# Designed miniproteins, single chains, continued (3): the designs that were tried, part 26

Each design is a single chain, and the fold is of that chain. pLDDT is the mean over its residues in the fold that is shown.

## One batch from the design tools (miniprotein)

Design m8934
Fold by ESMFold2-Fast:
Structure m8934 (fold): chain A 89 residues (1-89)
Amino acid sequence: MSIEELEKELVAALKNKDKEAALKTINELLDNLNSTTEIVNSLLYSINSLNIPGIYQKLTDLLVELNKTNDTEKRKQLAEEIVDTVIEL
């Protein structure tokens, strides 16, 4: 699956508030992207596609932490927190 297809699947899962599907898709993005910057950019694109006012402000701290980390387990934890934050909006 292409990165663009994964981003589309993530957007669909987040719109449907499907936490399980969103977590599966975000972890597939993490597995397919090698740099933290590429991961953050992919997530920002997906989040922007949701067109939710104020979403960036709520996610700023999590995105900053994700951009600083190179640890796989911490990336997965931050990805889950991002999904939970978006779904709870």
Scores: mean pLDDT 76

Design m8935
Fold by ESMFold2-Fast:
Structure m8935 (fold): chain A 70 residues (1-70)
Amino acid sequence: MEKREEEERRRREREEELREEAARRAREAIAEAVAKGDSDRAAEIAEAFAAGMSEGAEKAVELVEEAIAK
């Protein structure tokens, strides 16, 4: 049946894109915080990324964006 294959493929592609986006945002924000000497901020962003990734790629993007906005 085609529906299960389409749903699984779309989910996999979406998760991959969101995972890459979360990792990119986290890397950029961490690098910026480290460059400013703000190791606490870098740690917060890294923790947000790790916590989000444990719940899913969408949550990883959300938590990283929240950490950056602080």
Scores: mean pLDDT 77

Design m8936
Fold by ESMFold2-Fast:
Structure m8936 (fold): chain A 58 residues (1-58)
Amino acid sequence: LSEDGIKLLEEVKELAKKLGLTDKDIIELGKSIAKKNPSITDPLEVLKKLLQELKSKL
């Protein structure tokens, strides 16, 4: 993972913590997003979608 990817992952973890989600919940949500968006081949783009999804739940 790039430095930008690490920062994005940290933001995901912080938002998940605010929402009361566990690491397991984050992993499952990330897998679901990747599975539903097969056109997204870049893991960084999957993380961006995950971050957007978590922000929408705030």
Scores: mean pLDDT 75

Design m8937
Fold by ESMFold2-Fast:
Structure m8937 (fold): chain A 93 residues (1-93)
Amino acid sequence: SVDEIAKELAEITLEYLEKGYELSEEEREEYLEYIKEFRRKLLEDPSSVTEEERKEAIEALAKIAATEIRRLLKDPATEEEAKEYIELLKETA
């Protein structure tokens, strides 16, 4: 279900945030391209999507999310917004 996917994504994102995980710019671009291809496959042939591909997509999204939240936390202008996002993740997990 969407709720189970949201919970898993929130839990993994929080875990990467706690570890201080941050993607390089090149890694971020690679993961974004992976997500774009995964989305295209879901829209064109959802029955061909494997459980492994779904888990890899959730992992990629979590790494991107953790990286973006880390960047927001480093900027005083966006720090409070980043903290609100972390609170929402904790409520979802």
Scores: mean pLDDT 83

Design m8938
Fold by ESMFold2-Fast:
Structure m8938 (fold): chain A 73 residues (1-73)
Amino acid sequence: MNKAEEYLELGKFYFDHGLYKQAIEWYEKAIELDPNYAEAWYNLGKLFESLGDKVKFQKYYEKAKEIDPNLKY
């Protein structure tokens, strides 16, 4: 409902369609609006995991966990 949630949904849309560059841009916009949006950090991490980028996956995954330890991972 808020813009950060809308940007997260857009990022998911592009990720599901294999448009990873666009997905990254929208996830980053969601994080820019709400830096404590654990789900956005988590989804960005999952995207980099799908690309085989272990370093970025670990960075963003840990950030999501630090923000919300109770988020389902």
Scores: mean pLDDT 85

Design m8939
Fold by ESMFold2-Fast:
Structure m8939 (fold): chain A 90 residues (1-90)
Amino acid sequence: SRREELLAARPEIEEALATETNPTTREEARLVLEGIDRVEAGEISTLEAEVEVQRRLLEALEARLKKEGSMSEEKRALIEAKRAELDARE
């Protein structure tokens, strides 16, 4: 099941957090791990966790692109399209 796949990913995500030096990749792994923790604790469903993590990843991406001065109209449109897809999944 999707839940079993998500929970089985924990050791891989924990290893990524321990070994990865890129701060963006570390933050993304941390957000995924928080989602896994909440599903495992029975606080949210697998679908809710996947949607929430993806929303948080998009927020982190937007913040990074703005900080770097790398935001473009194309990148903004892609982020907005992904948010719309996530809204449709709820």
Scores: mean pLDDT 80

Design m8940
Fold by ESMFold2-Fast:
Structure m8940 (fold): chain A 68 residues (1-68)
Amino acid sequence: MTAEELGEKIKKLLEEKGYSISDELAIRIGELILQGRHDEAAVILVVEAGVPAELAAEIVREVEALLK
């Protein structure tokens, strides 16, 4: 799975929760998750996308599960 494909999944999950992010930000978060940098991915969702910390952690966990 590419960072772009992962970013698209992150965007869809966020849209279901009423949040929207740019394609560039989604790809960046996807790259961090692929690198195993899950805490940094969650922090970027909170700081740059305004996503609540609990939701950011949930999204990162759900996306990580899709990589297995």
Scores: mean pLDDT 82

Design m8941
Fold by ESMFold2-Fast:
Order: structure tokens, then C-alpha cells, then sequence
Structure m8941 (fold): chain A 93 residues (1-93)
């Protein structure tokens, strides 16, 4: 039935949005712990899920967290490659 398809689609979008926000929170925590590689990986996954969810709030949270990670990476020249990876993902978002 069409109603079941629409209900499942709404539930799936909500779950992806929730997971994107959760991964953004985990990325922020990894950043606070100084684990830059984990922060970048989690931020990239959060952006991908937020894009797939189509949820505006999830996208804002994911992008804001990724920008915070990027700013921290740009303060350390040894993290230039990680900064480049995240910057390329942000440009495509």
C-alpha cells in the first residue's frame, strides 16, 4: 500500500537524520580527545548520512561539526592532508 511505503520512507529518513546527528556528536567528542583521524572519519560519514536523509537540521549539525574539525586541523601543518580530505567533502556538500 502507498501509505506503508510513505511511512517506511519517513521512518528511514528520520533514522538517517538521527544517525547523522549522533555521528556529528561522536566527531566532536573525538576532536575534543585529540583524535583527529577519527573526528574526520565520523564527520565525513555524518555529512553523507545527512545528505541522504534530506533533513535540514541534520545537515546543519553535520556541516557545523565538520567546520569545527577543519578549523582545528588547519592550526596544525602536520594535519594538512586530513584537512584537505574534509575540505573536499565540504565543497561537495
Amino acid sequence: AVEEVLARRRAALSEKAKEAIKLSEEAAKALAEGNYEKAVELAKKAIELAKESGDYVAMLVALSTAEDVLLALKKDPSKAELAKELEEVLEKA
Scores: mean pLDDT 79

Design m8942
Fold by ESMFold2-Fast:
Structure m8942 (fold): chain A 88 residues (1-88)
Amino acid sequence: MEKVKELAKKVEQALKDMVDQILNKLSSPEDKKKGYEQALDFLNNTIKALKKTVAKTQDDKYIQDQAIKAAEKLKKEIEQEQKEWEKL
């Protein structure tokens, strides 16, 4: 179980790192809007791919469920930040 929880945390961290790379590589205001769109597309595609994956073991299912929850949480956070940025 501890090893499975470690893998789930690594997947969550990898998702956060990818989103940060998408958002931070583009520094201008126009590029920032494209960054949010790319980050949301990445997260939507990741969620769809994970939901289509057939878990063969209970451990795989745990990792899959945690990865989906992490991606959905990140998506909501990015959507909120995008809306706040667009109001500026």
Scores: mean pLDDT 77

Design m8943
Fold by ESMFold2-Fast:
Formats: sequence, C-alpha cells, structure tokens
Structure m8943 (fold): chain A 79 residues (1-79)
Amino acid sequence: MVEEIRELAEKDPSLAASRLVALTVLGIGYEIEYEMTGSKENLEKALEAYRQAIEGARALGLDTSVFEKKAKELEEKLK
C-alpha cells in the first residue's frame, strides 16, 4: 500500500534511531549465526540488514562507512 511505502521513507528521528539500532543488532546476530552454522543464508540476511542500516543512517545524517564496509565484505563472501 502507498502508506506503507511512505512509512519506509518517513523521517521520524525516534523511530529511525530505534530501527537503525535494531537493524545493526540483526546484522551482527546473523553474522554470529553464520560463524556457528556456516550457512550462507545468514550472510545474505546480515547483508540485507546492513543495507537497510545504511539507508537509515543516511536518513539521519550519520556516517555510513562502517556499514558500507561490512556490506562489501559480506558480498565478497557470498561470491
């Protein structure tokens, strides 16, 4: 729905900050699961979480470089 698409683009500082923290924790969690299981699916999920964190950080005017480096590392591991 158009409203749901708008919510993804909305600049709500309180929700955006909470969402960024949650996405960062999810990315780290999937990397840990990959270390435990060796499953490439967990790398794919971590990569997606970091990509979403990049967009969230960018919307908040924060530095994205750490997330971009992580995303690149995970993309290389998935090749």
Scores: mean pLDDT 74

Design m8944
Fold by ESMFold2-Fast:
Structure m8944 (fold): chain A 96 residues (1-96)
Amino acid sequence: SSTLELLEEALKTPEAQKDASLWNALGNAYEDEGKYEEAAEYYQKALELAPNSAGIQANLGKVYAKLGKLDLAKEYYQKALELDPNNEEARAALEA
């Protein structure tokens, strides 16, 4: 989508490269295209900048589950719940 191209262009600046929300948005765009390995890489970059984000932790859990890395997915969902006990996605995934 045009959104993916705009995000990749924005991330060429040093200032944008420090913005966890832009890396998370890029991860979301790749996940929407079913590109889970690339999505995981961009979510990891976002997490390096914002390690206490329950949302980014839950996003990593989701893409690792889709990649069949279930133990790793569980670990990220557990970290998401430690940061935000009301994270519905992580809660639902761990109850399955």
Scores: mean pLDDT 86

Design m8945
Fold by ESMFold2-Fast:
Structure m8945 (fold): chain A 70 residues (1-70)
Amino acid sequence: MEAAREEIVKAAKERGKAYLEKLKKAVEEGKADISVEEAEEKLKKELKELEEAYKAGEIDASAEIAPLSK
């Protein structure tokens, strides 16, 4: 059921984009403990690992993006 895994990865990427948008605003308001640049780098690496695991057939329903803010 590879299509279901692809949906999970897609949803994770969309969530990551929404998170970055909110993080940019939080940084501008001085509420974020992490820079937008650091968050982007971490998110990019995590999304790449998630996509690679999916392609290797190692991703299951438990896979998700880890939190990037403190």
Scores: mean pLDDT 64

Design m8946
Fold by ESMFold2-Fast:
Structure m8946 (fold): chain A 69 residues (1-69)
Amino acid sequence: SSAEGKRERIIEAAIRLIKEYGIDNTTTRQIAEEAGVSVGTLYRHFPSKEELFRAAIQRQLEDEQQAAA
């Protein structure tokens, strides 16, 4: 439950920052800060920046498809 909550916060923080600043201007440090977790905790859930960004983009596309329906 706690681990799932942290994972969701990290994904939500990544989506928010990517929407506001773009992929190229978003760092894992900023995502961790926005999510209220350490960078180490972020990497425990997503072993790479690329995996995190993939998860964030996938969630955003799913959310946009749901909102468009």
Scores: mean pLDDT 79

Design m8947
Fold by ESMFold2-Fast:
Structure m8947 (fold): chain A 68 residues (1-68)
Amino acid sequence: SMEALRAAENALAGAKEALESGSRALAQTSLHGAQVALEMARKEGDEEGIRLAEEAIRLAKEAIQKAK
């Protein structure tokens, strides 16, 4: 589904931006979006969506840890 893939891509972009900016709020929003995208991708069997969502979760968690 394009919806799950797009959600994962958006969450990944947000997580990268949060990591660069140090925004905890953006990191938390991106983590939530990535978790929703992962659930959608798993239900649809979208392997690419699953991979991108898992990377977004990882980067969002890193951004939260590094935020001031």
Scores: mean pLDDT 85

Design m8948
Fold by ESMFold2-Fast:
Structure m8948 (fold): chain A 89 residues (1-89)
Amino acid sequence: MKKAKEESEKMKELVEKAMENARKAEEEGKKLKEQGDDKKGDLVKGSAVGMAIITSSSVKVAAEQNPELKEAGEYAEKASEEASKIDES
């Protein structure tokens, strides 16, 4: 109950960290592809984006089960959209 508000803040932090890793991996993957390592570039980007999507999805599921986590769920939804955009690029 009261712990859910603190958990919401921790979940937002986890999502932020995963998204930072995904953005860095997008830049690294692009550099690898420009060097001719398309497979390595796709793997690096895909791995980090996959982690961001999994983390965001987990937080969204938790927020659906616990209304007190709604703010974290909304943040995870936006992060999931951004991660999907990186995956498509």
Scores: mean pLDDT 79

Design m8949
Fold by ESMFold2-Fast:
Structure m8949 (fold): chain A 56 residues (1-56)
Amino acid sequence: SAMAEEAARRAREAAADAPEAVRLSSGWGNGITAEKTGDPEAAAERGAAAGRAAQP
């Protein structure tokens, strides 16, 4: 959980710190990138899932 929380927090902070970069990437990449790149909450959830997989 601690590792998953840290991964989610970092992913969300990175997206929030550079929202324009995320938006530009999403605009070029269609709906697929908009779901992953243009949504910091989705990025944080993915990070949390990866962290949980690493820690039982």
Scores: mean pLDDT 54

Design m8950
Fold by ESMFold2-Fast:
Structure m8950 (fold): chain A 65 residues (1-65)
Amino acid sequence: SMLDRETFLGMARIAAWTMGLKDVELEGDTLTVYFPERSPEAEEAAELLRKTAEEAGVKLEFHLV
């Protein structure tokens, strides 16, 4: 089932912080995730966020800071 957009953002921020990602921003229907470097933990977080974004109907972008 589709998640509430605001709930998804809260979950995405918590997941990002927990996995060492820098932050997340929402612009329209696109969620941008910032990460400081590529690591196995960051890659796992990216996959989880990608799957959750699909459930929420949000487009996902990843940016290396």
Scores: mean pLDDT 70

Design m8951
Fold by ESMFold2-Fast:
Structure m8951 (fold): chain A 75 residues (1-75)
Amino acid sequence: SLAEQVAAFESLSDLERVQRLIQLVHQADETLPPEAVAALLRMAVETIQALEEDREKGLELLGEFLRAYAAALAA
């Protein structure tokens, strides 16, 4: 589930969180149109920054990113 993905992501180190988000954006770049990839990349950057500064806000933004990523792949 999305909640399980967010919980698993929280257990990762800062480096692993960055690597995971980069991997997801890279996978999206192979499948999605450029405008969708650009939106996901922006959300990923915001999520990474938030996770470093405010864990609770970072996890909230991560949830939004994962929902947007799943929706884009389903389109």
Scores: mean pLDDT 74

Design m8952
Fold by ESMFold2-Fast:
Structure m8952 (fold): chain A 106 residues (1-106)
Amino acid sequence: AIYLGVRNLYDALAASTGKESAGQFLVSLAQSELAKDPNSAEAWLMLGIGYRLSGKYEEAIEYLEKAIKLKPSADAYRALSEAYRDLGKEEKAKEYQKKADELQKK
């Protein structure tokens, strides 16, 4: 539910306000959620997506790996794949896209 919400929020905000503004919003929202629950995989995923939107790809990868360590999900692997693609690491991007596809629910 929250993973789909974060992805849909990304697409809507990036389209309407630009990627940078969407990234800042997601970072603020994630920090608020992490203050309540520092082990929320959803909050770490949101933080990673926000950093990726802000062009901070290496930090995004660290936060996305934290999300995956807490709870593997198709959305987290997909976000990690996208962050590696943004860094030009296409082989790593393909690896994590495959993991996302394997976890995708029908």
Scores: mean pLDDT 78

Design m8953
Fold by ESMFold2-Fast:
Structure m8953 (fold): chain A 61 residues (1-61)
Amino acid sequence: SRQLLLQGTSLSFRAMAYIEEGNYKEAIKSLRESARLFAQAGDDASAAALLARAEKVEKEM
């Protein structure tokens, strides 16, 4: 749904803010939740990209 895409997009921007702050744990949580919402909305490509970003952030911790 459009609501899920909006929520996912909001969480992805929040995740970027957490990364800028050095709050990687919260960034990873926000990225994974964003990916879940995009997947539920049927946007599997964006969901996969967000999960890949979360994995990269986790490996950089």
Scores: mean pLDDT 85

Design m8954
Fold by ESMFold2-Fast:
Structure m8954 (fold): chain A 62 residues (1-62)
Amino acid sequence: MMEEIEKAAREAAEDLLKKNPNPTFEQIRDLSRKLAEQFGISERDAEMLVGSIVNKKVLEKK
C-alpha cells in the first residue's frame, strides 16, 4: 500500500533534485501537497515522506 506512494515520492523527489540539487522547504512542501492530493494522504504525511527521501538522497550524494 505504501509502496506505490513511496515509489511516486521517490520519483518526484528525484525530479525535483534534478531541477534543483538543493531544494527549499517551499519546493518540498509544494511537491508534498501534490502527492497528498494524488494518493489521498495528509499533507503532513506527504511532507514527512518527501522530506525524508530528499534528505536521504542529499546525505547519500557521495
Scores: mean pLDDT 75

Design m8955
Fold by ESMFold2-Fast:
Structure m8955 (fold): chain A 68 residues (1-68)
Amino acid sequence: MSYIFSEEELKIVKEIAELYKKLVEEGKSVDEIRKTVLEYIEKNIKNPEAKEAVENVVLMETQALKEE
């Protein structure tokens, strides 16, 4: 990753990871998890570079789920 997160942005990334884990545990579909997490990113991250970096991580994680 070329983008370096601030301490505040890292806190948001951790919250997104916890949200993702909760949705997986609740049995949500990959598409629903992706939509919910992307909406959370859009609402909570205002820096375009940080938003793009986090969205890419979410897309990679949801792609891995579809390969199982």
Scores: mean pLDDT 72

Design m8956
Fold by ESMFold2-Fast:
Structure m8956 (fold): chain A 88 residues (1-88)
Amino acid sequence: ELARLAEEARELARERADDPVRKELAELVAKALEAAAAGDVEAAARYVREAYRLLADALVAQGYDAEEVRAKAEEAAARDIAELEALA
């Protein structure tokens, strides 16, 4: 299933070429799922953290509170990493 989710994320990245942030997020999700499917939990975790950091930075640029957004992004990343570890 992880390999299929990675392929779907790759397709979403192509469809979101008009939005650079969405495209990059979809590419990072695809890389995380591909790494998890290969059993590379460390690489998967790095891509998940990078995706949430990119999302947090985009929200901060829109005027959201940097401390609050980054704290929530870090919590979400930890949860998603635990989920990927369980699926790998």
Scores: mean pLDDT 74

Design m8957
Fold by ESMFold2-Fast:
Structure m8957 (fold): chain A 64 residues (1-64)
Amino acid sequence: EIDKEILVALGEIYLALGKKSEERGDYQGAIEDYEKAVELFEQAGDTERAEEARKNLEKARSKL
């Protein structure tokens, strides 16, 4: 069983990758990374970080 702390760490990595993709104007890449971050934070039960990732996801989608 994967430790919830590891899931949170992976989610934070994908959240950071999504932000870097946005900085480059790669909104499709950002969407993919933010979707993975949401999934990982949800698996970890971290509702607050999942909501942060969803807000970033919605913003990235609005740029397409």
Scores: mean pLDDT 84

Design m8958
Fold by ESMFold2-Fast:
Structure m8958 (fold): chain A 66 residues (1-66)
Amino acid sequence: AEELLKKGIEAEKAGDLETARRYYFQAAHEALEAGDVPLALKAFSHAYRLMGRTDLADAAEARAQA
């Protein structure tokens, strides 16, 4: 899951937003399956921010810190 999150960040830096979004959601789902809720919320935060859903991104990031 963490490796997929890193691949998403690399794709975002390269300007491939569709690939970045796919990696972020994949990372989030794998993190949830592994029981790593903070990592899943971090990955969802990246995905939502990429989609312009800053409200959802901020909420996910805040919950990951709780």
Scores: mean pLDDT 79

Design m8959
Fold by ESMFold2-Fast:
Structure m8959 (fold): chain A 55 residues (1-55)
Amino acid sequence: TAGDAAGAAARAAKAAGGDEATIAQASMLFARNAGVEASGRTGSQAGADAANRGG
């Protein structure tokens, strides 16, 4: 999910910079990028879930 991706990105940012300000900034940048990719993947998973419910 987008939340899981954001959490992973925040952890990676913490490892890279360690500072709260750096984490917040990287989180926003990654949220924009990961949100686009996660939204696409979430939509794909929603479609698969709908197919499972329909079949």
Scores: mean pLDDT 62

Design m8960
Fold by ESMFold2-Fast:
Structure m8960 (fold): chain A 85 residues (1-85)
Amino acid sequence: MAKEAAEKAIEAAKSGKGAEAAKKAAEYTIEAAEAGRDDPEGASAANKGALAAAKAAEGPKGAAYASAAAVAAAGAAADAGAPGE
């Protein structure tokens, strides 16, 4: 479920292991985004996962993982029909 994948992303980010934490957080965020394409609640959960990955990301390697998570979350939000304006 998208929400559970996002929770795992947040937990991975909280592990405090720098690039490894960001990588795991991004991985779970991508899974949450995939599951959330049919569910606006899941898209919201993926956004929380992406934010957690960004907070864990220190240095260039971490930034790359956080970027991938953010792209996945944005895609899920678009698919869920989130109004921008």
Scores: mean pLDDT 67

Design m8961
Fold by ESMFold2-Fast:
Structure m8961 (fold): chain A 117 residues (1-117)
Amino acid sequence: SAAVRGIEMVAGAMSAAGEDEAARRLLEAARRGASAEELREWAREARAAGDEAVARGLEAAAYVAEAMEAIERGDEAAFEAALARLRELARRSPPALRAELEGLIAGLRDIWAARRA
């Protein structure tokens, strides 16, 4: 699913940024068969529990899933909206994670371009 792919991509970015424990917990969510909507719900729950790192990862995974779904549909407006939300989240993230999430945004743009070529 797009949500599982989103989790995998964001967990990779978090591990690259040194957030290995949060990345590991994000991959646990993938085993549950999450949807983008469920990822946003779990992000709110994690934030309420004081787990900002996991909340950020789940929210990023939801936006990546939305971007991947928009790519499959050819919905440029939905794609750009998902990237805008992911970029805003990156700006509010620690510098190492911000850099990795910006790399992920660039990767999503490359996937969009390849699918439209």
Scores: mean pLDDT 85

Design m8962
Fold by ESMFold2-Fast:
Structure m8962 (fold): chain A 85 residues (1-85)
Amino acid sequence: LARRAQLLIVAAEILLVAGELSGDPRDFEAAVEAAVEAAELAREAGDEELLREAVETLRRIAEAAERAGALEVARRAREAAEEAE
């Protein structure tokens, strides 16, 4: 679980950068999905540090998506971060 969560956080970070470069909401949506799955797996693994990293990644996705004008994705990422805490 923890290893898969770590890989999903890396994937979410890559997708976040892709979204920033492309401005495409779909890249940010994919980043949110990866980070949400990472948070769920981190919680199941009992890894608090990894969970905090996944939540921080969701928060960064929300900020980047909002700056890109992907407001619905930004809202979804913020809600997911709050639910994961």
Scores: mean pLDDT 83

Design m8963
Fold by ESMFold2-Fast:
Structure m8963 (fold): chain A 84 residues (1-84)
Amino acid sequence: MDLEYVEKAKAEPEKREEYLKKAIEAGVKEVKEAVDRVVEMREILREGREVSLEEVEEMLEHLRRAGAPEELIRRAEELRRRVE
């Protein structure tokens, strides 16, 4: 159940935010879309993929609307500044 994602988040600090978002995802469709955006942003940051400023800004809007972890939002903002 949802508590298991919290336990996994404690075991893997690097993926903590993803596991916590999975626990919340059982709620509403908006949260599911937000989780997908969180995963996409994390993959972009991990792979160092080149993205347009507009793509980063759109993803940031989705992350903020979903209440994504502050660490992920800050990393996305840093990426935005780097691409700008």
Scores: mean pLDDT 65

Design m8964
Fold by ESMFold2-Fast:
Structure m8964 (fold): chain A 55 residues (1-55)
Amino acid sequence: AAEALAHAVAGGRAFNAGDYDAAIAHYTRALELAPGDELARASLARAREAKARAA
């Protein structure tokens, strides 16, 4: 629980910094630890879309 939250927070920080690769990695780990976390799932999808647009 706490580890999943820590990864979600780190993912958000990376996303805000424009580091979409780090954001994707952190959100993916958060979902592995808490598969039912719909916010982490939505954030992962958003990070992937942002990376595609930044290319």
Scores: mean pLDDT 81

Design m8965
Fold by ESMFold2-Fast:
Structure m8965 (fold): chain A 59 residues (1-59)
Amino acid sequence: MEFYQAVKDYKAKTPEELTLKKGQYLRLLEEVDEEHWLAETLDGEKGLVPKSVLEPVTL
C-alpha cells in the first residue's frame, strides 16, 4: 500500500512537523533525513513526521 498509519498520538514540536492521532493515515512524499519523512495527511496537510511513529498499512 501507498499509505502509512500513525502508531500513536504525536504532537508537533516545530511548525514544520505534523500533529498526528493514533490510526491517522498519511501518504509519504519523500525521505528528508534518517529520522523524518515528509508526509501528507488525507486532509492535504504536509509536514515532517518522525519515522518511528509510522507503520505501513496492510489492508
Scores: mean pLDDT 79

Design m8966
Fold by ESMFold2-Fast:
Structure m8966 (fold): chain A 70 residues (1-70)
Amino acid sequence: SYSEELVELLKKLTPENEEKIVEILIELKKKAGIELSDEEIEAMRNGEYKVEGGTVTLGDLFEAARRALA
């Protein structure tokens, strides 16, 4: 499943794996019925996630998720 692949990728963070994590997250959001604009998809692929109050780096979120899995 995508969730199992996501966990494996988070344990071995490299630029290539971060790109794969982003694509899995985009697919999971679409599967959950979350509508993503082209601009939001491009931002996520560039390592950015727009939140209330500003922009968060996806790398910071991935590191936090990896620590939670350790």
Scores: mean pLDDT 70

Design m8967
Fold by ESMFold2-Fast:
Structure m8967 (fold): chain A 90 residues (1-90)
Amino acid sequence: SASPPKKPEEVKKFLEEQMEQARKLIESMSTEELQELARELLAYAEKIGNKKAAEYARKALESPDKEKMKEYLLKALEEIAKMLEKKALE
């Protein structure tokens, strides 16, 4: 397993690459897969104390529109990525 990068610039690039991969995966997901991802992201966001990510994951679960669900899931992941970047700098 590749260890995550420790330098701020390398961490940012790694997170940006992971976000692009996540965006492509989310675009190809079914509604059922998006709902499962939203439940998992909500549980994870609550566990790590990221209130904004948890709010976006809840909005994804409550959304009747698949495209809005994708948008909220991406916003939840962006908030998690920001928290991970900040922790890597500490």
Scores: mean pLDDT 80

Design m8968
Fold by ESMFold2-Fast:
Structure m8968 (fold): chain A 84 residues (1-84)
Amino acid sequence: MSKEELEREVDIGLARIQIGVAKIMIKNGKEEEAANFLEKMLPKIPEELRPEALRLLAEAYKKLGKYEEAEKYLEKAKELEAKL
């Protein structure tokens, strides 16, 4: 593998762990912490995992009663899924 491919595999692995942590936060009623965490990490998430992260953000904001923010993130996730 190229160095770039190896670095991408590491980034994907880390992003999967971070998405898993966010899912656990949401399950345990820590939706605000999960939303803040996901927003901070979004620019560093590989494109193939970004729709999942955006859907989790939408879920977190919906549970917080922030329906406009939830809809925004859900639409972004659908737009990215259409390109994959």
Scores: mean pLDDT 81

Design m8969
Fold by ESMFold2-Fast:
Structure m8969 (fold): chain A 56 residues (1-56)
Amino acid sequence: MLPSDEEIDEALSLMLIGSLRSAGFEKAAEVARKLMEEGASALEMIKKANEVIEEE
C-alpha cells in the first residue's frame, strides 16, 4: 500500500529506457517502453530488455 512502490517502479522504468538509449540499445529501449505501456513491472522490463540486448 505504499504509493512510493508505484512511483519507484515508474522511475526505474524511465531510468532503464533512458539508460538503454544512452548506451545505444534502441531496440531494447523501445521494447522496455512498450512493456511499460502494457503495465509491466520494472523487473519484467529489465529482464526483457536484457534479452533484447542479446538479440542486438
Scores: mean pLDDT 74

Design m8970
Fold by ESMFold2-Fast:
Structure m8970 (fold): chain A 75 residues (1-75)
Amino acid sequence: MKTEEERKELEEEILEALVRMVRGVAITALNNGEDPEKVLAETDEQLEKLREKGAREEVIEEARREVEEAARKAE
């Protein structure tokens, strides 16, 4: 059985991985010619849900910034 500390660490790792996945999916969509406004809106919604679940704000803000930069290049 995993300890409470191991479970918390795993939960944090999963949330960080999900933030990175959302970022990766968004950048891939932008590279494939998806609408930047739509991708930004969907990404922001998903990142906010992950923030509510306890994902670190620093990780979320970095992902948000990188997607916004990719969106500007895709316009």
Scores: mean pLDDT 80

